# Designed miniproteins, single chains, continued (4): the designs that were tried, part 66

Each design is a single chain, and the fold is of that chain. pLDDT is the mean over its residues in the fold that is shown.

## One batch from the design tools (miniprotein)

Design m14274
Fold by ESMFold2-Fast:
Structure m14274 (fold): chain A 100 residues (1-100)
Amino acid sequence: VDELLDQAIAALNAKDYKTLQELILQALEASTDPEEAKVLALQGYSLARETDDYEFFRKVVEILLKKKLDETLELLRKVAEKYKDEKSLKIIEELEKKYS
């Protein structure tokens, strides 16, 4: 994750948000460590908010639901609640209903 984080910071500085999105999604799909998944999911949420790219956020949430990373999804919900981010909360609710 540290190497991926360094690549993500470099891409963010270059404003290469598409590469950042692809790296985060790839790392989430490949991750077998729940703590790594939490870091990646939080980075994905932060990037989605900065870019207003909620289709990217939907993809992050779908990976978490398919992999049954319930603790990570709950963490994202709590962060979105803290920021009063109703749009992200609606996306989480809609996708939970689809995958439950």
Scores: mean pLDDT 80

Design m14275
Fold by ESMFold2-Fast:
Structure m14275 (fold): chain A 58 residues (1-58)
Amino acid sequence: SDLQREIDIAMLRMRISVLELALRRTRATLSGPAQQKEIAALEEEIRRAREELERLEA
């Protein structure tokens, strides 16, 4: 339903915001290879969430 789609879109936007905060925390608290690995993982999760969002908004 359209309402369910709107809820899913809002939830994905919230998830992306939380992941972006986690990314900022990782940059502030980790360094070196550990930071790079965690950043890559979070960026991949953000990428997948954004792709899902784009699909729902199409």
Scores: mean pLDDT 88

Design m14276
Fold by ESMFold2-Fast:
Structure m14276 (fold): chain A 104 residues (1-104)
Amino acid sequence: EEKKKKALEATQKLLKTMKEELDTGRKAHEEGDKKKREEAAAKALAEAQKTADLFESLGSKRAAADARAAGQAAVDTILNGKGVEHHSGALITAVGAGVEALIE
């Protein structure tokens, strides 16, 4: 189904961006670069919102909410100093969003 293919591709892109931006936020924290941390958080949030908008357009309302929750979890991890370590919480939430999109 075309809908499932789009949901899968969006989920894969969200997971890739989350992993990259969480790693960027961790490195920026180690370097003391506050601006780079804020930019990493903004990119993670933007990709999560884009994925959520796509899921809503496909009728997957719960998946859209889960994608937004993943974005907020990534922002919290990066900005509140938890970006020093790779935290799987945001990634687990993003995986859940993708699974929900395939069910709805």
Scores: mean pLDDT 76

Design m14277
Fold by ESMFold2-Fast:
Structure m14277 (fold): chain A 80 residues (1-80)
Amino acid sequence: SELEKQIKEELINGLEETIELLKKKDPSAEQNATLTLQQLLALGLISEEEFKEILDLIKNKKYEEAIEKLEKILEKIKEK
C-alpha cells in the first residue's frame, strides 16, 4: 500500500540519519538514536531486548557495534 511505502521510506531515512550521526560522533547522536529506536520498537520492527541492547551500546560509546546492529536492521527493512 502507499501508506506502508511511505512509513518504510521514513523509517529508512531516519535510520540512515541515526547511523550517520553515530559515525560522526555527533553530540545529538544518542538522542536521535533513542527516538529512532523507539519508533522501531513501537512498530514491532525490533524487540525490547534489541532496543535495550543497542541503546546500551550507544550510552557506553560502543558506536561501531551499535552501527553494525542498526545497519542489519536497515537491511531487513529494505528487504521487506
Scores: mean pLDDT 83

Design m14278
Fold by ESMFold2-Fast:
Parts: sequence; structure tokens; C-alpha cells
Structure m14278 (fold): chain A 81 residues (1-81)
Amino acid sequence: MLKRLRSLTLGNDGKVSSAVSTEEGDELSEPVTHELDGMVTVWQTGKRSGGGIVVTDHRDKEKSREIAEKRLQELVEQLRK
């Protein structure tokens, strides 16, 4: 089971700028994609807490979606350890 999650904002430079944790033993929702003015956010939320994993990219909207979702999936896999 997942122990802790964090929200990561991945800028055009690949910088991580924010983090929010979920409680241990929480389950993730399905990824959700939102578009902001020139930014794409992909996130998953823990079912039992208000935290989760989120990746935001403001590069190319369509490419940013793919990159952010792939990155989010990689982070989830790492946190399962």
C-alpha cells in the first residue's frame, strides 16, 4: 500500500515547487487532468485525506499532459515501495 504521497509542481525547467502529503494506507483516485491558462495539471488524490500527487507543466499543453501523467505514474510506482 502507499504510505505517503506528495504534490509536485513541475515547471518548464523541471523544477518541483510544492508538496502536500497524504496519510499512510490511503488509496489514490484515478488521474485527473485540468487545463489552466498555458498550464496543464495532472493529479491524483488520496481517498481518505485531502492530499495527493499533482504535476503541473506549462510547456506545450498537449505534450505537457503526456509528460505530467507519465511523471505522476512514475512517482506513484516509486512511493509504493
Scores: mean pLDDT 51

Design m14279
Fold by ESMFold2-Fast:
Structure m14279 (fold): chain A 66 residues (1-66)
Amino acid sequence: MSLLDLPEDNREKLRRMARLLLRAREAGEPVSVRQVAYESGFPSLSTANRLFTQAFGVGPGFFLRR
């Protein structure tokens, strides 16, 4: 595992994003996918959407809505 590898950073960001969305979904709390993406460390919603969809097979908005 390389200190300079972006894949680990993206993996950690995706884990944080999924965790935040899952907690919000379980609690029935309204959250902004955009805010969750930025809180997870993504530079943009577009980047977060692309990587999340690649990792989980669905977009974060669809994931949040169950």
Scores: mean pLDDT 73

Design m14280
Fold by ESMFold2-Fast:
Structure m14280 (fold): chain A 75 residues (1-75)
Amino acid sequence: TRYLLDFAVEPEAREALIERAKTLAAEKGGAVLSVEQTENTIRLTVELPTQKIADVALSLGEVPGVRLLGVGAVP
């Protein structure tokens, strides 16, 4: 299933968030499909099993300088 993950991100935390997202998504049997960046936010589109999305979203919110804003399923 596809999900949108929205984060507030400090500039120095962007690379760490993206790298961790790619690693965790792959480990959980999915992938990061796209990364959209603004000055203060990152939106990730990820493909993941439904049972794994909570683990991935919460783990990414633990990256220093990152705050999880929202999780949405894509139809």
Scores: mean pLDDT 81

Design m14281
Fold by ESMFold2-Fast:
Structure m14281 (fold): chain A 72 residues (1-72)
Amino acid sequence: SEAEGRRRAADATLARLAPKLSEKQLREAERVAGLLVRLGFSPAEIETVLRLIAEDKEKAAARLYELLKRAQ
């Protein structure tokens, strides 16, 4: 299914990013990935937010906020 495809893509991104993340960042990325998969966001949008958690905390928060506003 599309939902299973999104979950598998998110898990693959998390596995790739895990070596670059602190334990705290990884737990946050796992929570965010689960939320965005449930809300139906694309693999590309999910990957962008998860990458930003590693690279730029402020941009990650801003991007997540915009996605959550569109989901409401």
Scores: mean pLDDT 84

Design m14282
Fold by ESMFold2-Fast:
Structure m14282 (fold): chain A 89 residues (1-89)
Amino acid sequence: DVFELLEKAIQLVDKTIAHIQALYEQTQHPELAEILKRMQELRERIRQLEQDAKAGTGPPPSVLKEELEKIIQEAEELKKKADALAAKL
């Protein structure tokens, strides 16, 4: 179910944003601010995909699934990068 994947992507991105925001407040590291900004861009992309799907103007379910999987992968990579930066500080 592509809508279950969409919900999972939203939850993962929101949780990751909160996590990185907390790290940024503690460290004030500029690279964490850049990662946070990119995560917020991914969140906005998911919102756009959800709106397009509801309007019937979005891509086919198979393409939407592929796009969501790519967003999830990028979010996971950004989280790992943020955690590595915070651990070094």
Scores: mean pLDDT 84

Design m14283
Fold by ESMFold2-Fast:
Structure m14283 (fold): chain A 57 residues (1-57)
Amino acid sequence: AAAGEARAGELGDRYLPVIRQVKAAMDAGQPEVTVTVEEEIDGKTYTTTRTVPILAA
């Protein structure tokens, strides 16, 4: 999908919770964090869950 025409501010607001979860997980020393993103495509709502590995030294 392409979202190049959307304003960054509105997209950023949707991704702020993801950024906060990653930061919190890093602060807590967790090896990974699961983030959930809700996307509306063609009038349908899709929920995508992704696990992001935190490379701990």
Scores: mean pLDDT 65

Design m14284
Fold by ESMFold2-Fast:
Structure m14284 (fold): chain A 71 residues (1-71)
Amino acid sequence: MLKEITNELSKIPGINEEEATLIALAYLGGSEEQARAAALRELSKRHSKEEAERLTEEALKKAEETKKKLE
């Protein structure tokens, strides 16, 4: 599951493999709000606040879709 979610998130333009791995770990290891906060913090290091917010929501949606397909 971690590898599958990381791979799908890495396909999102603007998200690299390190960011994808961190977001996937946060998504699987905690609440959705904790995952959102972690993703926004990491993506804000390389992106504008508005772009980081957009990528965070796209990543969380993709993680949820991927998890549902694997269950």
Scores: mean pLDDT 83

Design m14285
Fold by ESMFold2-Fast:
Structure m14285 (fold): chain A 85 residues (1-85)
Amino acid sequence: SERLAETVRALAEGLLETAKRGVNVVKATGIAIGAMGLVWEGERNPEVPKSVVEGARAVKEGAMALLKGDLEKAIEGAERALELA
């Protein structure tokens, strides 16, 4: 549980740092894939708090927004994930 929350925070921080430097498709793709894995793991583990799963989902949505060039939504997704995890 704590490991998943820490990983969500690390990905959210990585997304925020990446988005502040502009569109980076390779990094955004890696973050999106990582976040999708965390959502999948969290949804299958009932001991993981719902807020942590929603944090992983926010990172995924933010990374997907960054892939589309939406820096504002990428930053919003990262900040939301940091609040939730």
Scores: mean pLDDT 85

Design m14286
Fold by ESMFold2-Fast:
Structure m14286 (fold): chain A 100 residues (1-100)
Amino acid sequence: MKQSDIDYVKKLVDEATEEKFEEISKYKGVQFIPERLVVAAALNKPEEIEKILKKDENNFHVRLAAYETFKALKEIGYLSPEIKEVVKKVDPILWKNIEK
């Protein structure tokens, strides 16, 4: 993973607030999936992670964005047990690829 990607995810985690979550949740485009996943994970909202992953489950770009995002969150230590369990439950193949 590129250091710039890790730095970007870390910045999103550091800036994660309820207000930022409410704002980013209005943006339903695929390009906002990484930011929505990072903020939801940082605020420990497993129910929102489940909604994001299920809504566009057949979209390759959503799966790739989720993979890259959760891989970065794992590297910086921001995956709570609750977030790990929801990802594993909703997409076990995605989780298996993240834990490698």
Scores: mean pLDDT 78

Design m14287
Fold by ESMFold2-Fast:
Structure m14287 (fold): chain A 89 residues (1-89)
Amino acid sequence: PQTEVKVTVSKRPDGTTVVTVEVTASRDQPLVVTLKDGEGKILATKSVELKDGKGVATFELKQEYPTIVAEVHSPESGLDATTEKVVTP
């Protein structure tokens, strides 16, 4: 499988949590990126179109979460990928 999902979590000085989801795949395609907490609660959803096999979704959260789960789905290819990031304080 030529699909990679990388999740980076950073905190801004104002307390905002910034979550960056990078997706790399062998084929350009539209993706839906869904961000969830450790309990499976949906925090945010964004549509991303891959170009040259790469796409990035950036989320701003007003709150810190101990676990962030990024789920990636392609409605065209049926591609599903999930990455979990445990956030250390």
Scores: mean pLDDT 76

Design m14288
Fold by ESMFold2-Fast:
Structure m14288 (fold): chain A 65 residues (1-65)
Amino acid sequence: DAEKQANRDAFNALLAAGAARLSEIRPDDAQKLAEQLAEGKRNAAESSADFVKAMRDVAEQNAAL
């Protein structure tokens, strides 16, 4: 859905602008925030992998029938 993608892009752009502004005021805090965001993205990717595996297992069982 193009509208959902545009909303996600707008939200990500807003977060990036906020992080850039923070780095001008408090570079150490901006660095810590960037590390926390990277950790969150890795954790989200692991959760997505579990979902993809479950979908794949269902498709494999349906193909075996």
Scores: mean pLDDT 62

Design m14289
Fold by ESMFold2-Fast:
Structure m14289 (fold): chain A 75 residues (1-75)
Amino acid sequence: LIEEIESLPDEKIDRVVEMLKKLGYEPEWEGSTKIGKISSVLPKEVFDTPELLLKLANAKSEEEVRKIIEEARKR
């Protein structure tokens, strides 16, 4: 999982972080790695669910991000 996220382009990671910020998730700390950047703005429910974390890192829209978070909250 960490290797898969770290292999993603910087633009893809930055895009997901930006979408999370638009949805109201603020960075809790400054992440230096790609997984650190995502984790700093990530809802705890998604952070505790590895399959959803990878799905979130590959999300293409704010709508997709919202659906992933909703899925995590149901668990």
Scores: mean pLDDT 70

Design m14290
Fold by ESMFold2-Fast:
Structure m14290 (fold): chain A 70 residues (1-70)
Amino acid sequence: SIAPPDKDDPVESAKELIKQAKETNDEELIDIIKTIVDRLEELLKAGKKLQPEALEVLELFKKFLEEKEK
């Protein structure tokens, strides 16, 4: 059986990760989010053009991490 095309949505996956991290306060999930932010920022520094969805993921994760430092 073939998975539905919406299965691999990076924005929805990012929202789910943020939701789980907020609900569980799981440091491993927070570290995964930090790693994704670092990776996306390195791609931007390398001059790669990111998809709009990837830029939205980066913004969502950065806002979440800023909020967690309060």
Scores: mean pLDDT 75

Design m14291
Fold by ESMFold2-Fast:
Structure m14291 (fold): chain A 88 residues (1-88)
Amino acid sequence: SKTYTAILNLDGSVTSDEGLEATVLEKPKFLGDGAVVKLTITETGKTVTIYVNFLTGKVVVLEADEGVTVSAELSSDRTSVTITVTVD
């Protein structure tokens, strides 16, 4: 299995590991809001689209290709979310 990390910030900016492309479809508007992010593994073309809540750190998988698993961890100040994507 390969594991990739992306960091989504409250301002809607995102940084991701090499081999993972993160596209913010809906950015959070305020502290405690949610965002929608599409994550693409570049070597396989597999994608996952998630909703992340900046108050709770809760992740809802909206769409996922087979073999893709996602988890998220909210920062203590609720200004960033670390998203972990695991494939096969």
Scores: mean pLDDT 80

Design m14292
Fold by ESMFold2-Fast:
Structure m14292 (fold): chain A 55 residues (1-55)
Amino acid sequence: YVEKVKNAKNKEEALKYLNLAKSSIHPYRRARDYEGYEKARKEYEEAKKIYEEKF
């Protein structure tokens, strides 16, 4: 999702992928997969920073 946010053509497209990255965190938290949770959380935070810097 980080790459998709970087390559997004407009703010709406970037926001779509940012929301998908955020949604991908929930399954790992629910399953108590802390390794997957931390990886997904870091990916979302990185995508969010790119979104805020680019738009």
Scores: mean pLDDT 75

Design m14293
Fold by ESMFold2-Fast:
Structure m14293 (fold): chain A 100 residues (1-100)
Amino acid sequence: ARVARARALGAELERLAKEALDAEEAIARSSPEFAAYIKRLLEAEKNKDEETVKKLEEELSPLVALALLLRNPDTPLEEKEAAAKKAGVSLEALERALAA
């Protein structure tokens, strides 16, 4: 059932967006753009705008990757900076998050 699968994918995407925000709460507080991005993603999913959700899902992947790298203490700072740049997070915001 395509409808059931789309709904399950939407719920999973919302969960991933919330996890990324929770893992990166310091970055989100330092970057209003990141917080606004997550809000738009959840709103698009709630409105069942599949095209916007797909587009935001591609952009969200770098944010999820950044969250995973920040959780791993063995990850070099250079990789965290590269992931932040891909996610559209400024190096200044990343530095504030790492200092917190």
Scores: mean pLDDT 62

Design m14294
Fold by ESMFold2-Fast:
Structure m14294 (fold): chain A 70 residues (1-70)
Amino acid sequence: MVLGEEVLERTLPDGTVLRVVIITASSEEDARKAVEEVSARLEAEGWTVLDQAVIKEGDKARGLVLAAKA
């Protein structure tokens, strides 16, 4: 189960927008699935996914997606 999602954005001087999506999930498997779903959605919306990560943290997991759009 996804427990939370946070979105951070920064616009670069050339107009490129960087977006970081941070996902908190109840398990590594749920975090991995959420990262893949968010990445697919971002790519469908014209974003380029630059990096992905999944980290286990105690009884929870975090997923990260870094994307860019010009």
Scores: mean pLDDT 83

Design m14295
Fold by ESMFold2-Fast:
Structure m14295 (fold): chain A 58 residues (1-58)
Amino acid sequence: ASPEINELEQQKVQLEQEVAELKEKVASGQASDETLQELQEKEVQLGLVDIKIAVSKF
């Protein structure tokens, strides 16, 4: 695998963890408007990384 793909996979793992933590805050009722915005931004970033990884496999 190329170094670029390895970096994208690491970014995906990090973003998945961050999204999980933000979702836990939302579920626990500790979410602020800032937390909700961060969750949306991280989910968008995760989607973009997933597309880049998928394209790189072809």
Scores: mean pLDDT 80

Design m14296
Fold by ESMFold2-Fast:
Structure m14296 (fold): chain A 60 residues (1-60)
Amino acid sequence: MEGYVFGLSKEQYEAAKKGEPVTANVIVLDPATGEWSEGLYKITPKEVFSTHVYGDVEKV
């Protein structure tokens, strides 16, 4: 699914800015449902904002 990702570390955020996939314990907002979930996700970044990342997310 696609979602908004919060709670990346500085190092993980810098990797996401480079378009690198990141696996991390994060909080994800699903924009289709409005549901929040927390856990270990693999994130493929599509758009990087100042406070969060939007991308493809897969629960590990």
Scores: mean pLDDT 86

Design m14297
Fold by ESMFold2-Fast:
Structure m14297 (fold): chain A 100 residues (1-100)
Amino acid sequence: MPSLEELVEELRRELQKAYDLFVQKERDLARVSEFTALLAELSRHLNLAMKTGDKAHAEAALALLERIRELAEEVLPGDEELQSHLDRAEALLREILAQL
């Protein structure tokens, strides 16, 4: 099985790809700022989960990912490429949660 560190690195790559696609396609700075704030909070909880082993932080990160998914579907409905990266991020985060 991949290590927790390898899963976190892959998760960060998928989140970065989702972010890059979102900012490329969305020109409303308020929506970009909302996505950026949710990613920053998700990254904070992910870092705390890795540092402490506390599942509550991984669960908080998963809830924030769902909010990012809802924002992405509202702003860029039916964007299969963006949704694919968010789906991979969710699968990785659930595997991280299972290993904590």
Scores: mean pLDDT 88

Design m14298
Fold by ESMFold2-Fast:
Structure m14298 (fold): chain A 69 residues (1-69)
Amino acid sequence: VSQETLERGKALLESLPAQKRTQLEGLLRMENYDPRYAAAIAKGLGLPLSEEEALLVVAYLKHQAELAA
């Protein structure tokens, strides 16, 4: 994953309201950060994220989870 992708994903995640960010993080974690579900989860939560933006967020969260392990 590129540094640009990680920075964009972080910025997008931080732009979300705290409650929605927590819900998105939990749901993506349950799906093991599978990018195939990222856009559908974001849309289901009513988030103003495109498919591309949802993929950036999941890439960032997956990378952060791997660093925390």
Scores: mean pLDDT 81

Design m14299
Fold by ESMFold2-Fast:
Structure m14299 (fold): chain A 67 residues (1-67)
Amino acid sequence: SEEEALELLKKAGLSEEQAERVLRLLKAGRHDQAGALLVNSGLSAEEAQALVEEVARLLREEEKRRA
């Protein structure tokens, strides 16, 4: 869910504002831009990739629930 996605981003050390920006980018399909924002927020490239994949999975589950 979106709530779970935001909580994962905040647990990774992002502020609420940063987490919302990453979520918005991922909803728009801009995975590269979301990953870059995570790296700029202090995550390694490997950590950013793993987090993008997990958040994208949660967003996919949320869309499936609406269908």
Scores: mean pLDDT 80

Design m14300
Fold by ESMFold2-Fast:
Structure m14300 (fold): chain A 80 residues (1-80)
Amino acid sequence: FLSEMSEEEIELLKKLYEALDVDGDGSISLDELLSHISDVVQSNKELNDDIIHKLLLKADFNNDGGVTFDEFKKLLDAVA
């Protein structure tokens, strides 16, 4: 799937994840992701709003686990 994503999209996703991973632990709670996503979107003019909407629609993890960057990318793979 990663072959279908542009370099631009991958870079934006990486920046988004790192901005949300405030402590640099490589893990983000879904609640934190939802809380901070608006701030990151406002800071990034190149971010595709459609991708964010699809991510939120599919990010229905009914558990209190952390989201790693690898899981974050996999979640977006499932959305595309």
Scores: mean pLDDT 57

Design m14301
Fold by ESMFold2-Fast:
Structure m14301 (fold): chain A 58 residues (1-58)
Amino acid sequence: ETFVVDGVELTKVASAEVGKSTLSEYEAVLPDGRVLRAVVATLPDGSTVVVEKEVLPG
């Protein structure tokens, strides 16, 4: 499963239930070797919100 952040397609690597919402972690390896990671909250109504976004070395 994938999610697009800033035009980059990320792949789901983990998910956790928090109350009635689901937090899903996504990541993609960028062309320069860095890893873009995003945490997306899926709310009970099915809407999604990017709650965290970071770029990691390697």
Scores: mean pLDDT 80

Design m14302
Fold by ESMFold2-Fast:
Structure m14302 (fold): chain A 75 residues (1-75)
Amino acid sequence: MIVIEPLPLRRFSQASVDRRRRMLTTPIRVSQDTIRTLGWSQQQVDDIISQARQMARDSQPLLDQGERRLDRERS
């Protein structure tokens, strides 16, 4: 099913774009205490981190579209 993407909207702020871009560059870390508390294995933690990084990368084209809309509006 196709869902309407909010990123092309004119009211999308530069701060929101910057925040989402930082998600792609920020190191994803899970503390040893969190792993122990949740009873997760290191393999499960690595899998979750890998999936989160992939989702963040998949969001990059939408962020680029949002920035292009903002630049076009400023021009």
Scores: mean pLDDT 58

Design m14303
Fold by ESMFold2-Fast:
Structure m14303 (fold): chain A 93 residues (1-93)
Amino acid sequence: SKDVKEVEEMLEQVENGDIESVIKSLDEIIASLRQQKANSTSSSVQQAYDQSIARLEELKQQIENGDYESAIEELKKRIERGKELARLKGEEP
């Protein structure tokens, strides 16, 4: 799961028009996930990484295309999912 604070920071960056910082953060996360996929020997785990990477690439493309409304809604959904996952783990949201 993604850190809620990091997703909230990306939401604020999109809302403030700091698009370059959001794209850079997404590229770094995608690169990290690709590295984790490469280090996995499990086909099922690799497929899970591919799905996560595809979702982040879709978000990046929405931002690059100027579809900020769709990007903002996706980021809000990710924040809510992250808070739910943190709650289930006994972590602070």
Scores: mean pLDDT 79

Design m14304
Fold by ESMFold2-Fast:
Structure m14304 (fold): chain A 65 residues (1-65)
Amino acid sequence: SLGEFFRREREALGLSQRELGERLGISQATVSRMERGERKPPMKEVLELSVERGVELLVEGVEKL
């Protein structure tokens, strides 16, 4: 699921929900919702970026964009 994928990416990066939210430019509440599999239109695009670019670019790519 999207939520499980997002949680695994966060764990692989060693980040808390809050820290991942800060990296992605979203609130920790939104990170929690994503980990529960709740979808939002902009969040799907963020997740697609992380899938395409890999774990390293989840942090760098979003911040460098």
Scores: mean pLDDT 62

Design m14305
Fold by ESMFold2-Fast:
Structure m14305 (fold): chain A 119 residues (1-119)
Amino acid sequence: SDVEALEASSTARIEALVREAEEDPSKVDRVLVELYAMRETARGSAEVLEEMLKLGLGGEEEARLAELFRRLAARAEAAIEALLARYGEPSAETKEKMEEIERKAKELVEEALAALRAL
């Protein structure tokens, strides 16, 4: 199934990013930014799919995708927390990049939700 393939490939990417940071700690900040982008994308995708379901615009496939994106967001969050616990606070520049990712993700989700609710 496409959902199972997406979950497998995304989980493998998270695991590869964690390994890259563990093999070379100088890459931790870049890995955190990538994991943060994955977390925010997954969270936003789940929120949009959940709103579609609430509005009757989706079915069992959209419900399964929403659950998948919630699981991917949780896996990315766990990886972020583990790296922060091991390597400590990221640089100020990296924190600024993470804040920008979160801000842009929130803006895109708010626009998508507004568009869906206007239908």
Scores: mean pLDDT 90

Design m14306
Fold by ESMFold2-Fast:
Structure m14306 (fold): chain A 64 residues (1-64)
Amino acid sequence: SLEELIEILEKQLEELKKAKEEAEKNGGYALVPGFTKPLPLETIERLIEFLEERLEEAKKKKKE
């Protein structure tokens, strides 16, 4: 359902935002759940932007 998708995306965004904070503290890299190697800060930021766009689209569909 859209509700379940929204909850999943919000949880993933929380985890990525925590990884961004850790990357900023730890020289620009952090391990993200589901990845085998630490990701660079720029990659984490791009993933956050992508998921935020997906979340807003899902929320718009729910309001329709």
Scores: mean pLDDT 82

Design m14307
Fold by ESMFold2-Fast:
Structure m14307 (fold): chain A 61 residues (1-61)
Amino acid sequence: MKIITSAEDLKEAVREAIAAGDWETVDNLRAAAQTLLEHGTPEQRKLAEEILAEIDAVRAA
């Protein structure tokens, strides 16, 4: 298990939370992705955008 809160680690954590049906954890991970959009590197911001789009797509389905 990685203890680094990078956008890449967040993407994997989001996938696991969605698979488990743990929407409370998904909402917490969404907040973390928003923080990466505000304060992350350009690479982290791009991954955070992908994470947010994935969460929104799953919730819209």
Scores: mean pLDDT 73

Design m14308
Fold by ESMFold2-Fast:
Structure m14308 (fold): chain A 62 residues (1-62)
Amino acid sequence: EEIEKKLEEVRKKADEVTAQLNALEAQDPRPTPEITELNAQLIKLAVDITVLENEIERKKRE
């Protein structure tokens, strides 16, 4: 309902995924499938952040 709150939630999720990636990359042997999946999730979250930032800018101009 509040786009700004949604943006904060998505950013928090991106931080969590980044932390998981760092933990997995520190493992030996590296779990490559899990790392690949988390990287894909992080890319999707980055797109979602951009969309939400554009919506906030649009709302400010109204």
Scores: mean pLDDT 79

Design m14309
Fold by ESMFold2-Fast:
Structure m14309 (fold): chain A 88 residues (1-88)
Amino acid sequence: SSEIKAKQQELQDRVVEIAKQILEGADEKEIIAKAKALLQEELEFRQKTQPAPEDEVQKARDLIDPIAEEFVNDKEGLRKALEELEKE
């Protein structure tokens, strides 16, 4: 579906913008909030395309906060992720 591809591109673009903001020295708390929102939206998108059991979905939700915090604090990982996305 062209709509699914458009949503995937939107989510990728948002990851790139968050990573750029982190590398430019944006406020950590504000960026963590944006990362959490993005991860929640990605989880909802996956649930719509390939529904998983609620127990697995809840485990994924519980990981959003620690993953977002790790993502924001890993500047080296962010640079590598941006390089990978640029190669698409």
Scores: mean pLDDT 74

